# Designed miniproteins, single chains, continued (3): the designs that were tried, part 36

Each design is a single chain, and the fold is of that chain. pLDDT is the mean over its residues in the fold that is shown.

## One batch from the design tools (miniprotein)

Design m9232
Fold by ESMFold2-Fast:
Structure m9232 (fold): chain A 95 residues (1-95)
Amino acid sequence: MKEKKEEEVLEELRRLLAKLGLSEEVIERAVEAWKEGFEAIKKLYEEDPRAGVYAGQAYIGLKLELGEEVAPEELEWVEEKEKKLREEIAKEKAA
């Protein structure tokens, strides 16, 4: 059951990043970072903030769906980076 949910989450992540216009190479790096864990997701964010934020959301979302405990620091990191990304997009639209 867990492996099937992981495949569904990764497929949804791939679809979302592709819809956002990210390259196949960046999408696969996001999937690999998700599989490696949260520290890899943080590194991905430094290279591509959008891929890092969405990989982090997928990582935390699956833990919550499985009833697993999420570290407060991981949740706060994703929320902070999502807010920052949203603010940057809003600034570009206003220009």
Scores: mean pLDDT 78

Design m9233
Fold by ESMFold2-Fast:
Structure m9233 (fold): chain A 62 residues (1-62)
Amino acid sequence: SMEEMEKKAEEQARKAEEVFRADPALARALMAHYLGLDPRTLEELREAVFRAVLEKLREEAE
């Protein structure tokens, strides 16, 4: 059920996005800070950020 696990992770990531979007200042600061990097590296960082936000959401939910 790898596909089911991936779908669940994606759904959770969407919820995490809402939390991240609630703080646009942080989002803008992150973009400005990493603008010196190439696009490929920026895209990898976005994935890492979403995963970090997802874990933070879980911790807040207890």
Scores: mean pLDDT 63

Design m9234
Fold by ESMFold2-Fast:
Structure m9234 (fold): chain A 61 residues (1-61)
Amino acid sequence: MLKESVELLTERALEKGLITEEQAQEIIANATLEKLQELGRLVLGDSIAAGRAAAREIAAA
């Protein structure tokens, strides 16, 4: 369901430090499709950046 998807993405974004706990609570309280799309883009962008950073570290090892 939409709310569960928003909660999962919010927890992941919070764990990665992309949002604050206060922002996470507000997003969960006002779960919408627009918020889900924004969180999805944010988490995807972070994952791509992390992959590039990992590749750089492997090249340095």
Scores: mean pLDDT 71

Design m9235
Fold by ESMFold2-Fast:
Structure m9235 (fold): chain A 69 residues (1-69)
Amino acid sequence: SREENRLRTMIESTLTMARLAIMMGNLDSGQRLIEQARQQVREVEPRYPDLAARANRQIARLEKELQRA
């Protein structure tokens, strides 16, 4: 649906910003953006559990990268 695509794009944009922040060494910004993405995922999970599951996997990878940085 268009709504699902809009929500997916919103979450993907937040995750992209988090990844870029981590790559640039802006770890505080990366952590805040990961937390923002977690909140966005919690909001979409009841209606779009598959989208939430995919986003949670990306969040887990970013959290691991942040811990290694």
Scores: mean pLDDT 89

Design m9236
Fold by ESMFold2-Fast:
Structure m9236 (fold): chain A 129 residues (1-129)
Amino acid sequence: MSQLERLAEVFKKLGASEEEAKKIAELFLSLFPEVTDETILTPEFLRRFGGFFIQYPAHDPEKVLEAIRNPDKLTGLASHPDLVAFLKELSKLSEKAQEIVVKFLQALSETLSPRAPRTFGEVLDELLA
C-alpha cells in the first residue's frame, strides 16, 4: 500500500469521505514530501514549517481549527508560505474534514516523544488499529 493510500485510510477511519480523505492525504504529503514510513518523528521535523503544529498543546484543538478557518489571520511565527497555502486548501474542505485534520494533528503531536521517538509508519499503524 502506498503512503498516500495508508494516510487516506487513516482519515477515512476518522470519518472523512473518500474524496476528502484522499485530498487531505495529498495535501499533507505535499507539505512533507520527504516523509516515509521510516521517518522518525521529532518536534524539529515539524518545526521546519514554523513549528505551528507543535506550538499548541495536543488538548487545544480549537487553536488549530481557528488557524485552518482563518489562515490569513495567522500571527507570530506562523508566516511560512507553504504552511499558509496548506491551511488555505484545508479551509476549502467541509467542516467535518477540518475537524478530522485537527484530530489527526492532535494524535501526531501526542506521539512526538523525545524519549521514545516513533516513526511515521508506526503512528499510521496505530491510528489504523
Scores: mean pLDDT 70

Design m9237
Fold by ESMFold2-Fast:
Structure m9237 (fold): chain A 89 residues (1-89)
Amino acid sequence: SRKQELLARAEAALDEGRALLFEAVQAKFPQAVIDELQELVHEAGGYVAELLRAIRENAPLAEIEELAARTEAALARARAVFARAKAAA
């Protein structure tokens, strides 16, 4: 279903955010960058948790789409933070 497709996309975005955070830690990025990535991963995880609840409670598709979009926006910010830190290294 569309709701399950949106959940899969949100979970994939969270997984990618976690991978970026792991890579930043392994590469010994500045602590401020690691903290910012941790905050963005935590934010994305919150949206995925809300999305799972919304699906379970049969919330409107628009609410599911908004939560998936917020998760993907958090990943986009994480990618930008990671890319800038990598370029500065």
Scores: mean pLDDT 90

Design m9238
Fold by ESMFold2-Fast:
Structure m9238 (fold): chain A 75 residues (1-75)
Amino acid sequence: DPRPPTRGMSPEEAERVRAEMDRLLAEGDYKGAMELIGRLMRERGVAVRLKFEVKAGPEEPEYVITSYEVSLEDE
């Protein structure tokens, strides 16, 4: 069934979540970032999709989240 496009959040809320996630990742708090996502799913019943890139180099590999989306799981 067709429906209006929604992300489970307003654009302003999505911006705030992004800023908070970026802060947690900068702090090295990957558990906090994942817990934030889990809390959104628990409160709103939304799905979150993440994409990662691995930065290869002479040092330890770094994992970078390149994008994420929040949507409703009702298809």
Scores: mean pLDDT 60

Design m9239
Fold by ESMFold2-Fast:
Structure m9239 (fold): chain A 73 residues (1-73)
Amino acid sequence: SRDDAQVAAVRAANYGIESLEESGGDVEKGQELAKPKIEKLKEETPAVESLEVKVGLDANGTPIVSSIKVTLK
């Protein structure tokens, strides 16, 4: 359902933020660390065709999610 996709998007966003924190604010490394977690989440959510998260830092250097893209089957 769309609700399942929204839950997956929130979980993917959390994986992105956690991975960026683990990388010490290295956006490229943070995205690399998040990739396998997000791919597994996508495989566990049958309604989701694609799940992409981009992370970044705000003006104060705080981890943020800059974009989330979810497509359904």
Scores: mean pLDDT 83

Design m9240
Fold by ESMFold2-Fast:
Structure m9240 (fold): chain A 64 residues (1-64)
Amino acid sequence: TDRDRLLAEFRRRAFQVAEDAQKRIDEESAGLSPEEQRKVTGEILARMQEELARLRAELDRRLA
């Protein structure tokens, strides 16, 4: 169904975005100290979560 396909697409996108962020963290943290690496990781992941929430909100409105 349209709804099922839209949700599946959204989920795939969200997962990809999260994975991409993880890779970026690994790359950016390459030259950082262990403690700073944790900070960078947390910050990027937090932003990721916010983006996911925004995407979901938009999708929700589309489905409504």
Scores: mean pLDDT 81

Design m9241
Fold by ESMFold2-Fast:
Structure m9241 (fold): chain A 86 residues (1-86)
Amino acid sequence: EEEKKKEEVKKALELAKQLAEKALEAAEAAIKAGNYEEAERLINGLENILIPELEELEKLTEDEELKKEIKELIEEIKKRIEELKE
């Protein structure tokens, strides 16, 4: 049961990493194209949907290593968003 939960968390984290990377790439491309409205929508999705979901996943995760990895991903996303807003 616990091994199954850990596997599910790992899969969720991997999907979240892929989603975050695609959204950040798309936001950067939108900014370069002058499409600030699209960039704002993508950043808003990361801030108001993905990050809260990752924070909830961190709270539900008992594995210390996975918890750290989730926390690091949240911090990386926040940092990259801040860089895009500059």
Scores: mean pLDDT 83

Design m9242
Fold by ESMFold2-Fast:
Structure m9242 (fold): chain A 61 residues (1-61)
Amino acid sequence: MLEEAVKRAYELGFELGSSRDSEKRNELAKEFEELLKSAPKEDQPKIQEAGDAGLLEGAAA
């Protein structure tokens, strides 16, 4: 469960960081927020960390 959420967070972050389309970025950001809201409070820091890592990696691509 947590491992799947962490993987999805990274993928969403990567797509968000690599995208130049404002509309696509808004959709990805909403999906990431929904993922965070659906997770237990104790899991949210790891999901956020994965999303941040994906964002940085995507922006560098």
Scores: mean pLDDT 81

Design m9243
Fold by ESMFold2-Fast:
Structure m9243 (fold): chain A 85 residues (1-85)
Amino acid sequence: YKDSGIYIFEKMADEAYELGRKYFKEGKYDEAAVYFSRALKIYEFLYGEKHPKVLEVYRDLAEAYRKAGKFDQADELEKRIKELE
């Protein structure tokens, strides 16, 4: 049974994730990374690091960093994903 507070955080994370995907499709990779990072922090708080939803956002964030030319940040996230899978 979820209270209204948990529901609000889930909705905020979902909206941030969807905005990140929209910016990614527009080629705005820095903005996409900001929204993916926001969604990631909320999902990690709600579900923990090993949840499939968290791993999905980690992968999208790593790709956004790579497309933005932030290769070191992308490599660190890809290493983390491998450790969690």
Scores: mean pLDDT 82

Design m9244
Fold by ESMFold2-Fast:
Parts: structure tokens; sequence; C-alpha cells
Structure m9244 (fold): chain A 109 residues (1-109)
């Protein structure tokens, strides 16, 4: 839905803004770690936008670059299952809001 696309775009803008602020404030190490993590997620087939979100979260939790790769690899099956479920529910005429609630419940388990 347009509302969901707008929310995702807003999250991506916030991630980019925080990366710029970290660099501007002299947090070069933090910026370098985010770029390194981003490249690892990109190597696993994630788009630039999703890779940036995952990289920010990984660095925020103090994860080493090597561990970022392992986490991304573990998340790939979950992401695939969520996409398959979403496609099936959408085919059945379920609303985006209900699909999102179901996806969050699966991730929380």
Amino acid sequence: SDAREKELAELLREVHKRLQEAYKEGEEKFFEEMLRALKEFEKLGYGEEMSALLAQEAVRYGMEPEKVREIAKRMEPIHRDVLVLAAEMRREGVSDEEIEARAEKLVAE
C-alpha cells in the first residue's frame, strides 16, 4: 500500500540521515563499520536500502563484521518465508495491515 511505501521511505531517509550525522560528528569508525556491514549484506543479495537498515542495526548492537554475515545468512530463510506468506495472503485478499501483523508474530517467535 502507499502508506507502507511511505513508512519504508521515511525509515530509509532516517537511516541515511543518521549515517551523515555520524560522519559529520567525527564518528569515522562507526561510519566505516556501517559501510563494512552494508557490503556484507549486499553480498547476500539484499538491496541497498535493506542492507543499510540491517547494517545500522548490526553496528548499533556492537556486532563484529564477521558476525553480521552469519546473522544475515540466518535472516535470509525467515525473510523468504515471510515473503512467501505475504504473497499467499495477498492472493487470498488479506489486507496489508493483517499481513504485517502476521509477519511480526512469526519474527517474534
Scores: mean pLDDT 60

Design m9245
Fold by ESMFold2-Fast:
Structure m9245 (fold): chain A 81 residues (1-81)
Amino acid sequence: MEEEVEKYIEEGLKLLEENKEIMEKKDDPAEMMGEAFGLSNESSDEERLKLLMGAAYEVAKIAGNIEEGYKAVREAYEKYK
């Protein structure tokens, strides 16, 4: 994985920690992702990308499917960079 993608995931996870309401919904990965999309609509383009990448990583970790999660994150990065 490229250094830049790892840094974006780390910064996204930090943004999620600052928004505890999203983390409270981790029992439902789909709902957690929906809340992250809601916050991303009010964020700058860079913050939106980082938030979505962090949320996608957390969802993939909960689902036990990190490889597919990274593929989706990489596709999103290429689309929104």
Scores: mean pLDDT 63

Design m9246
Fold by ESMFold2-Fast:
Structure m9246 (fold): chain A 85 residues (1-85)
Amino acid sequence: SEDEIILEALEKVKALPGVDLEKAKEILEEASKKLSRRAYAVLLGLIAEELAAKELGLTSQTVLDEEQRKQLRERAAEIRRELEA
């Protein structure tokens, strides 16, 4: 299913040592061959958020404060644009 492809691609990104946009783009491109446009957009957003969280060191947080949520959203949007470039 598309959900399984999304989860597998996201786990590959999570397994990367740090923030690697080039490898994330390769994972996205491979998954895109098996995903609808809608499912691809979901995966793109999830990968951008995961990379932003890694960069901001938010992996150990159980609850994000307002400033952390803002930083995560803004950085994820920037990473999403870079992944689409």
Scores: mean pLDDT 82

Design m9247
Fold by ESMFold2-Fast:
Structure m9247 (fold): chain A 82 residues (1-82)
Amino acid sequence: SMALEEEIKKLEEEMEELEREAVRAVIDGDYATAAELLRKMAEIYERIAELYEKLGDYEKAKEYREKARRLRQLADELSALV
């Protein structure tokens, strides 16, 4: 579905903006904010995974869930620095 693919692109653009904010937070030493932004990014990757499942692309869905898991691990590591 073109509509699902367009929604994925929109979520990927939202990810790029959150990534810029997370990098800024890390540079500023604001690890609490960086961790929260990484958790929000993980939620977006989970939404992308759900959209790929609706498209029948289970391999991409698994890939994006793994990306979400890794972001949550990084968020937990940054939270430990606060």
Scores: mean pLDDT 89

Design m9248
Fold by ESMFold2-Fast:
Structure m9248 (fold): chain A 91 residues (1-91)
Amino acid sequence: VKKEGEKLVKEAEELLKEIKELAKKAFSLIGDDDLESKLRVIGLLLRAIGLYIDLKNAAKKGDIDKAKAYLKELKEVAEEIKRFLKELEEE
């Protein structure tokens, strides 16, 4: 249980690093006057940070099923940022 929780936390930490890099790339492509796109990326970053905190807390309590659910949501946030980044790169 402890070892599985630690693995989930490490995987989530790596996802957060990826999300940070994707967000940095997105911000570099967003126009200075495009407040809606900037707020979208900021919202996704805040969601990712919240999910990481929730995942760490669930893992500490030994709630591996909840930790896995938060990891799945964190992966969904990463995929949404990737989709948005692709849209920005294609325009």
Scores: mean pLDDT 84

Design m9249
Fold by ESMFold2-Fast:
Structure m9249 (fold): chain A 93 residues (1-93)
Amino acid sequence: SINEQAIMLEAQAGTLLLHLLVTKRIYTKEGKLSPAQTARLDSLIDDINALIADLTAQIQAGTLSQSILDNAQQQLQQLQAQYNALLAELDAA
């Protein structure tokens, strides 16, 4: 169902948010983040928070559609790819 897809997307987005927050904390503590990398992490955290807020609002309003879910899924995939690229840079350093 549309509702089940939305709940799954919120869970996936929440997991990515947790990974971003943990990554920021660890690499900040170790002094291994450049200002540019910190800005990228902060942007990703802001974007994932916005996605979660939008999904939550759509669920509460009952305005959820397959088009909204497809767009949210695409956004989540893009954010995950950006995070994976940043992790690869951090692991190489």
Scores: mean pLDDT 89

Design m9250
Fold by ESMFold2-Fast:
Structure m9250 (fold): chain A 70 residues (1-70)
Amino acid sequence: SQELVDLAQEIMAEIVEKINEEYLGTKSQEEIREEFKKLVKEKAEELLKSPDPVKQKLGELFLEGLKSEE
């Protein structure tokens, strides 16, 4: 749904902005990748604890995405 897409874009934009402001140019590409995965995992766990079914679904999708990268 549009609400799920909008929420996903907002969350991804927040994570990317944090990485760019705090880490870009100060850490290696590998460290940036690890921090990105950590932030996505933490946000997914937060979303899964929400009573909102749209947030719960987004949290599940984020965790599935992280698992598929190994």
Scores: mean pLDDT 78

Design m9251
Fold by ESMFold2-Fast:
Structure m9251 (fold): chain A 116 residues (1-116)
Amino acid sequence: MLGREVAARLTPEQRARVLELIDKAIKLIDENPDDVENIKKAFEYLREAARILGEAHPELGRAVLDTLDQIEADLKAGKLTPEQAANVLKSLAEAIRALVEGREDEVVPLDLPYPA
């Protein structure tokens, strides 16, 4: 239900900007997931997206920023390789995209012919 709440609070302009930032971050990671410079730019795009999300939902914006800070700290400490950091950032970016798109409104048919 969080995606529906966030989507309802974002202006069309805020939604478009967050999606643009998410798409830029994912594209950089997909082009070269072990490039430290691309990873740094992905962090910048995701931090900007998190700030915009914080305007709609302050707790979510803060949680995303804290997560990004932890990923960066772990990367700098050598606890994550650049490729591992890129994979985590991509997963976070995809989760933010789903929240902003309000994918809670996507009906997953649970009435299968057999219990799933």
Scores: mean pLDDT 74

Design m9252
Fold by ESMFold2-Fast:
Structure m9252 (fold): chain A 113 residues (1-113)
Amino acid sequence: SPLDKIEELFKKLKEIFEKLVKLAQEMNRYDVVKIIGEAYKKILELYEEAIQAMENGDREGVLEAARKILEVFDEAEKKIMEVDPDYPEEFRKLLSEARKLVQEIAELLEKAA
């Protein structure tokens, strides 16, 4: 099921966000911890909106939720980079992996619409 694949990607995304939070805490970047936490919460809320839209046959609602998921991540990444551009390589790699997962989730939602 496309939804089963999206659920697997969300599980991976959660693990990556937890690692990003841990690294941000180790760097004493509590502002970054907050940005990551708020972004993840908003992405989950938008995913629930996408599921509700799919159950209602609302294709435009699914596409709008997918677009907003990407926007939330892009805005969070910009804010993170504004705090400190010189993050450790491990942090940058995990942020890149999170971006790829978010992009794949949005693409699968668009295909399910």
Scores: mean pLDDT 88

Design m9253
Fold by ESMFold2-Fast:
Parts: C-alpha cells; sequence; structure tokens
Structure m9253 (fold): chain A 75 residues (1-75)
C-alpha cells in the first residue's frame, strides 16, 4: 500500500533526523528538529492528498532537507 509505505518512510526519516539532532551542536540540533517537524507535516499531507500532490510535497521536502544539510555541513 502506497500510503503505508510512505508513512513508514516518513517515520524512518523523522527518526534519523531526531537521532542526528541528539549528536549535533545545539544550533545544528535546532535546524534538524525543525526539518524533522516539517518532514512529518509534509509526509502526512502527502498521504492525505493525490499522487500528484504527494510528488510535489515530497520534492519540497527533499529541497528543504538538502538546504539544511548544506548549512550543517558548511558549519
Amino acid sequence: DFAEQLRAGTDAVVASLDEAAKLSTPADAKKLNALRDTTRALGEQAIAGTKEEAQALLQQAYAQGRAVAEEVLAS
């Protein structure tokens, strides 16, 4: 089931971001926790929407994740 797989994937990403935040500086942890919360919200919206809406929301989540990763790695 697509919705079940998407939920499981979102849960895995959220768990990974939470664990990364625990191992990071306070400033980086704040950024990772914000990304975690945004990823959860976008994942729930994607599950509730159409496949086309899900694709757009997942692309947005990827772009935000990349931007945060670049900021954390540049520090």
Scores: mean pLDDT 78

Design m9254
Fold by ESMFold2-Fast:
Structure m9254 (fold): chain A 98 residues (1-98)
Amino acid sequence: HMAAEEQRTAEVQRLLADAAEQAREGAKLAKELGDKSTAVTLESIADALERAQGWDVEEQQATARKVAGALRTLAQHSDPKVAELAEKAAELAERAAA
């Protein structure tokens, strides 16, 4: 049995983990396509989200809010699959930031 605050913290942490996973998948695909710049950016975003998992919920939400904008920009990528993964990561980060 979890208190509401613990439930909220657990949900934010899950959303950060899911967003990091989508960003990692996007980075891997970008590398395979030869887009090293996009791959490095997505890896940096995934690393930030993964590092935030050990922080308090306010810091986790601040990190999610910061990376959501960058992920929305990457959702405009010319490769549809990279764009899809970035969009999914952005949606998850936006939910974590709420």
Scores: mean pLDDT 82

Design m9255
Fold by ESMFold2-Fast:
Structure m9255 (fold): chain A 55 residues (1-55)
Amino acid sequence: SKETKVALLKEALNLISDPALKQEIQQKIDELEQAYDENLFNELSIQLLKAENQE
């Protein structure tokens, strides 16, 4: 379940066009893989969804 959630975030990350934002979110996903936190997962999901709906 946690592994599936992380995999979904990584797939969504591939849709981000801003390289600086992509790098920042990738680092947070790495943190999530080392120490899973549901609040961090929710925050990243929201960030990725917002990024997907922008340029």
Scores: mean pLDDT 76

Design m9256
Fold by ESMFold2-Fast:
Structure m9256 (fold): chain A 92 residues (1-92)
Amino acid sequence: PRELLEGKRVGVVLGTDDEEVAEAVRAYLESQGAEALVRLAPEPTREAGYEAARELIEEGGADVVLAGGSPEVIAGAREAAEEAGIPAIGDP
């Protein structure tokens, strides 16, 4: 269970172009009581992850960032979240 996600606006950055993965992540987060804002990064670069996460934080109002699909994208998204002072979830 993810009690920390309930009532949160979750910015999701995925290093993929697969809409099925995006839909599965959105459905899961909504089942946990969260609002999901999803951005796909088909070019799996650190810069793409950073830019997508920053957009979700600054324009989408994300309370937490969830990143996956590419180590570089995850690293970039975590960097943007750290700069904004919000938690980031993603491995590696």
Scores: mean pLDDT 78

Design m9257
Fold by ESMFold2-Fast:
Structure m9257 (fold): chain A 76 residues (1-76)
Amino acid sequence: MITGTGRAAERVIKAVLPDAKVTVEELDEDTLRIYVEGEKKYEFILSREKATQEAEEVAKNIKAGKEPKSEFKDLS
């Protein structure tokens, strides 16, 4: 089950990107993995303490067509 922090991060992303599919996974006690699937697919790893703030910033950057500053899988 997702903790309150993980759920808050998901809700923040869906508030900014309502048409995107958002999946939140708790990797460990301090780390969340978030998948955002819409026009482009993104995978982020966020610290639990700042997950809600970082998730909102990531979602706003995606909505604005900017590359989010969180970790991407694609390094090329």
Scores: mean pLDDT 70

Design m9258
Fold by ESMFold2-Fast:
Structure m9258 (fold): chain A 61 residues (1-61)
Amino acid sequence: SRRETLLRITQQAVSKLLEAKGTDVLTPEEAERIREAYHENRDSSEEEAREAFEKLVEELL
């Protein structure tokens, strides 16, 4: 489903961000931005969602 795909993309983005920063927890600001991106992409295609989350991870690093 679109929801399952979006959740996987979101989880992958979180994992990449945590690995790149060498931490096990997101800051409240990072968590909020990821939550916002999830809601903004609920009706997005898989490609659009991946692009949005890749850009978000780059912006947060």
Scores: mean pLDDT 84

Design m9259
Fold by ESMFold2-Fast:
Structure m9259 (fold): chain A 71 residues (1-71)
Amino acid sequence: SRLDKLIELAREAVEKGYTQEEIEELAKKAGFSPEEIRAAISLLSVGDVSEENLKRALKAIENGRADLAAR
């Protein structure tokens, strides 16, 4: 899925020593929105990375409820 591809891209970039800013740039070039990128990075930071949690975080951000993305 699109979200799985974003998570894979982020993990590979981290393994290669890329910074968070560089990961955001790569994801933008791959056609992901800023909201999707923020959701993926947030979930990676808390160690709660799953497709369902990423989808929930993305929807919370899109609805202006970014506080719910961390729950």
Scores: mean pLDDT 65

Design m9260
Fold by ESMFold2-Fast:
Structure m9260 (fold): chain A 60 residues (1-60)
Amino acid sequence: MEELREEARKLALEIAKKMSTLPYEQQQKYVDEVNKAMELPDPEERVQALREILKKVEED
C-alpha cells in the first residue's frame, strides 16, 4: 500500500514535469486525466492509470 502511494506520487510528478513543455490546452487535458486517476479507489488501478497518462504525455 505505501509503495503504491509513493509510486503514484512519483508518476504524478513526472507527468507534471513532462507536460510543462506542452501547450496549455494539452496540459489541461492531462491535469483532468490525472485528477480522475487519483480519484480511483484501488491503488493498483490508480498507478496503472497514471502510467498510461505518462506514456501519452511522452508520446506527444
Scores: mean pLDDT 78

Design m9261
Fold by ESMFold2-Fast:
Formats: C-alpha cells, sequence, structure tokens
Structure m9261 (fold): chain A 82 residues (1-82)
C-alpha cells in the first residue's frame, strides 16, 4: 500500500509529522497482511526509528497513538507459524 511506503519513507527521513499523517491512514485501513509484513520488516531493520517516533508522539500529547506505534515492535520478535 502507498500509505505504508510513505510512512516508512517519512520515518527514514525523521519527518515525524508526515509519518503521523500516514500512520493515521494505515490505522483507518486496518492492519491487513501486506501492511503487517512491510511494518514487520521495517521494525526488524529500524526499531530505533519506531521508538523515536513514539517518543515524539508522546511529546505532542498523543500517548495512545504512541502505544499503537510501539505495538508494531512485537511483530519483529514473535514470529507466527501459519
Amino acid sequence: MEDVEKFIEALLNKDFETAEKYFLKILEQGFNPEILLKLSRFAREHPELLVEFAEWLKSQGKDSLALDVLSILPLSFLPVTI
């Protein structure tokens, strides 16, 4: 999905305002398998960027959204056998 790619690009550029915009669009779509796969790969390669983004969201008073971001991290550590 284009929104996931734009979200990842924004995080890589540390453009957290743009990352928030696209993350909200991802939440509205729901986490389908394609979105989850792309986010899992990103969380594995750049967990520090998700943490930095969550900390930025907390600084903006968006604690619940920060928790949603941090919920992506377990996808890298808990492989599901299908």
Scores: mean pLDDT 76

Design m9262
Fold by ESMFold2-Fast:
Structure m9262 (fold): chain A 74 residues (1-74)
Amino acid sequence: SKFDKYIEEKLKNAKDKRDKQIILSAYNRAVEEAKRRGIDLSSPEGEETLINLFDKDYKKLKEFEKQREAARAA
């Protein structure tokens, strides 16, 4: 619930379709990883862990995007 609202806000503030795809990819990966770990997504601790996993994947995707832009600029 709280996590879903958080992601909805991020999607509303996304600059473009590409940014939305990155957010959704990080969201899906975080949910899958949380389920893989057996985390209760409805619990407060589960929500916190889910946000942490989302941030981790989002950061990785943003770093990869910067790397792609740097390679394209060369």
Scores: mean pLDDT 79

Design m9263
Fold by ESMFold2-Fast:
Structure m9263 (fold): chain A 91 residues (1-91)
Amino acid sequence: MLKVDESLSEEELKERFEELLKEYDELAEQVRKLSGPLSPEAEEKLAEADKKMEELKEKWFKQSKEELSRRVEALETLVELLRERIKKLQK
């Protein structure tokens, strides 16, 4: 398995990170629609994660490019897992 391009600048990694967050949000909404209404507990979990993401955004500028690239790859994996969930729900 190959890693994400390490040649990406910190600015590009930040933009990539934000794009993945948008895609994650869209996929999460699709899961809601396909699964039906989520429990309030699940929504609280998402809100907690959102707060952590906001804190991390400021501190991410202090991270090395390689660490940011690693985080982006992890988010891509999570997005792919959500896509698999959606496929199963569509069936």
Scores: mean pLDDT 64

Design m9264
Fold by ESMFold2-Fast:
Structure m9264 (fold): chain A 77 residues (1-77)
Amino acid sequence: SPTRDEVILMSTMTVISGGLSFVEKLIEKHGPYNPIAKYDLERLKEQFESIKDKMKKVDPELYKKIKKQLEEVEKKV
C-alpha cells in the first residue's frame, strides 16, 4: 500500500500529465508555436524536473509514461 507521501507525489505527477494533455489540446485548437502552450509547457517541465528523482523511486513506470508524454508534446511546440 502506498504511503501518504507517495500518494501526494503520484497526485502531483497526475496533475503534470493533465497539464500536458491540456497543452496538446491548445496546440490542436490554435496550431503549433502558440505562446501560451509554450509558456505552460516550460512550467510543466520545471515541475517535472523538481519531482523526477522521487517519482523514479516511487513509480518508475508512471515516470516513464509522463516523460514520454512530455517529449511528445515538446515535438509539437
Scores: mean pLDDT 80

Design m9265
Fold by ESMFold2-Fast:
Structure m9265 (fold): chain A 79 residues (1-79)
Amino acid sequence: SMEAERERLLEEFERLLDERIAALLEKIRADPTGVTVEEAEAFIAAQRARLRELIRERQPSVEELRQWVEELRKVLAKA
């Protein structure tokens, strides 16, 4: 059950990240300010790979994941 909750929170976290990344890339496409979409996508992919390694290495708790999800929701709500 704890494993299922953790998996659910990780999926929610990734979903929220996907939503923000898509919005950011769309903004760059509409009004490029010296950064290409390809450069932005490459940078984001590299950062995501690093984040996934950090999650694998540190194995954040359910409580930590809930905090991360809540923080992303707050960022999204302020947009």
Scores: mean pLDDT 77

Design m9266
Fold by ESMFold2-Fast:
Structure m9266 (fold): chain A 72 residues (1-72)
Amino acid sequence: MELLLYGKKPKKKYKTITADELAARLGVSAADRQRLPQLLIEMAKELEKKGYKDASVVLNEETDQLELRYEE
């Protein structure tokens, strides 16, 4: 397969895990939300060990929540 177009968006597929999604999956209550940033960081580190690139935690200004983004 050959690509003749340059300047096109990279063929990287990024996944996003929000703090709310992580909290829902783990059953984290509002009182334990302080642990969400640490859990996101641990997940990012695990993805890095599996060879994923751009595994990072970013702040979404609209929701004021942390999100984990990584390359699939």
Scores: mean pLDDT 68

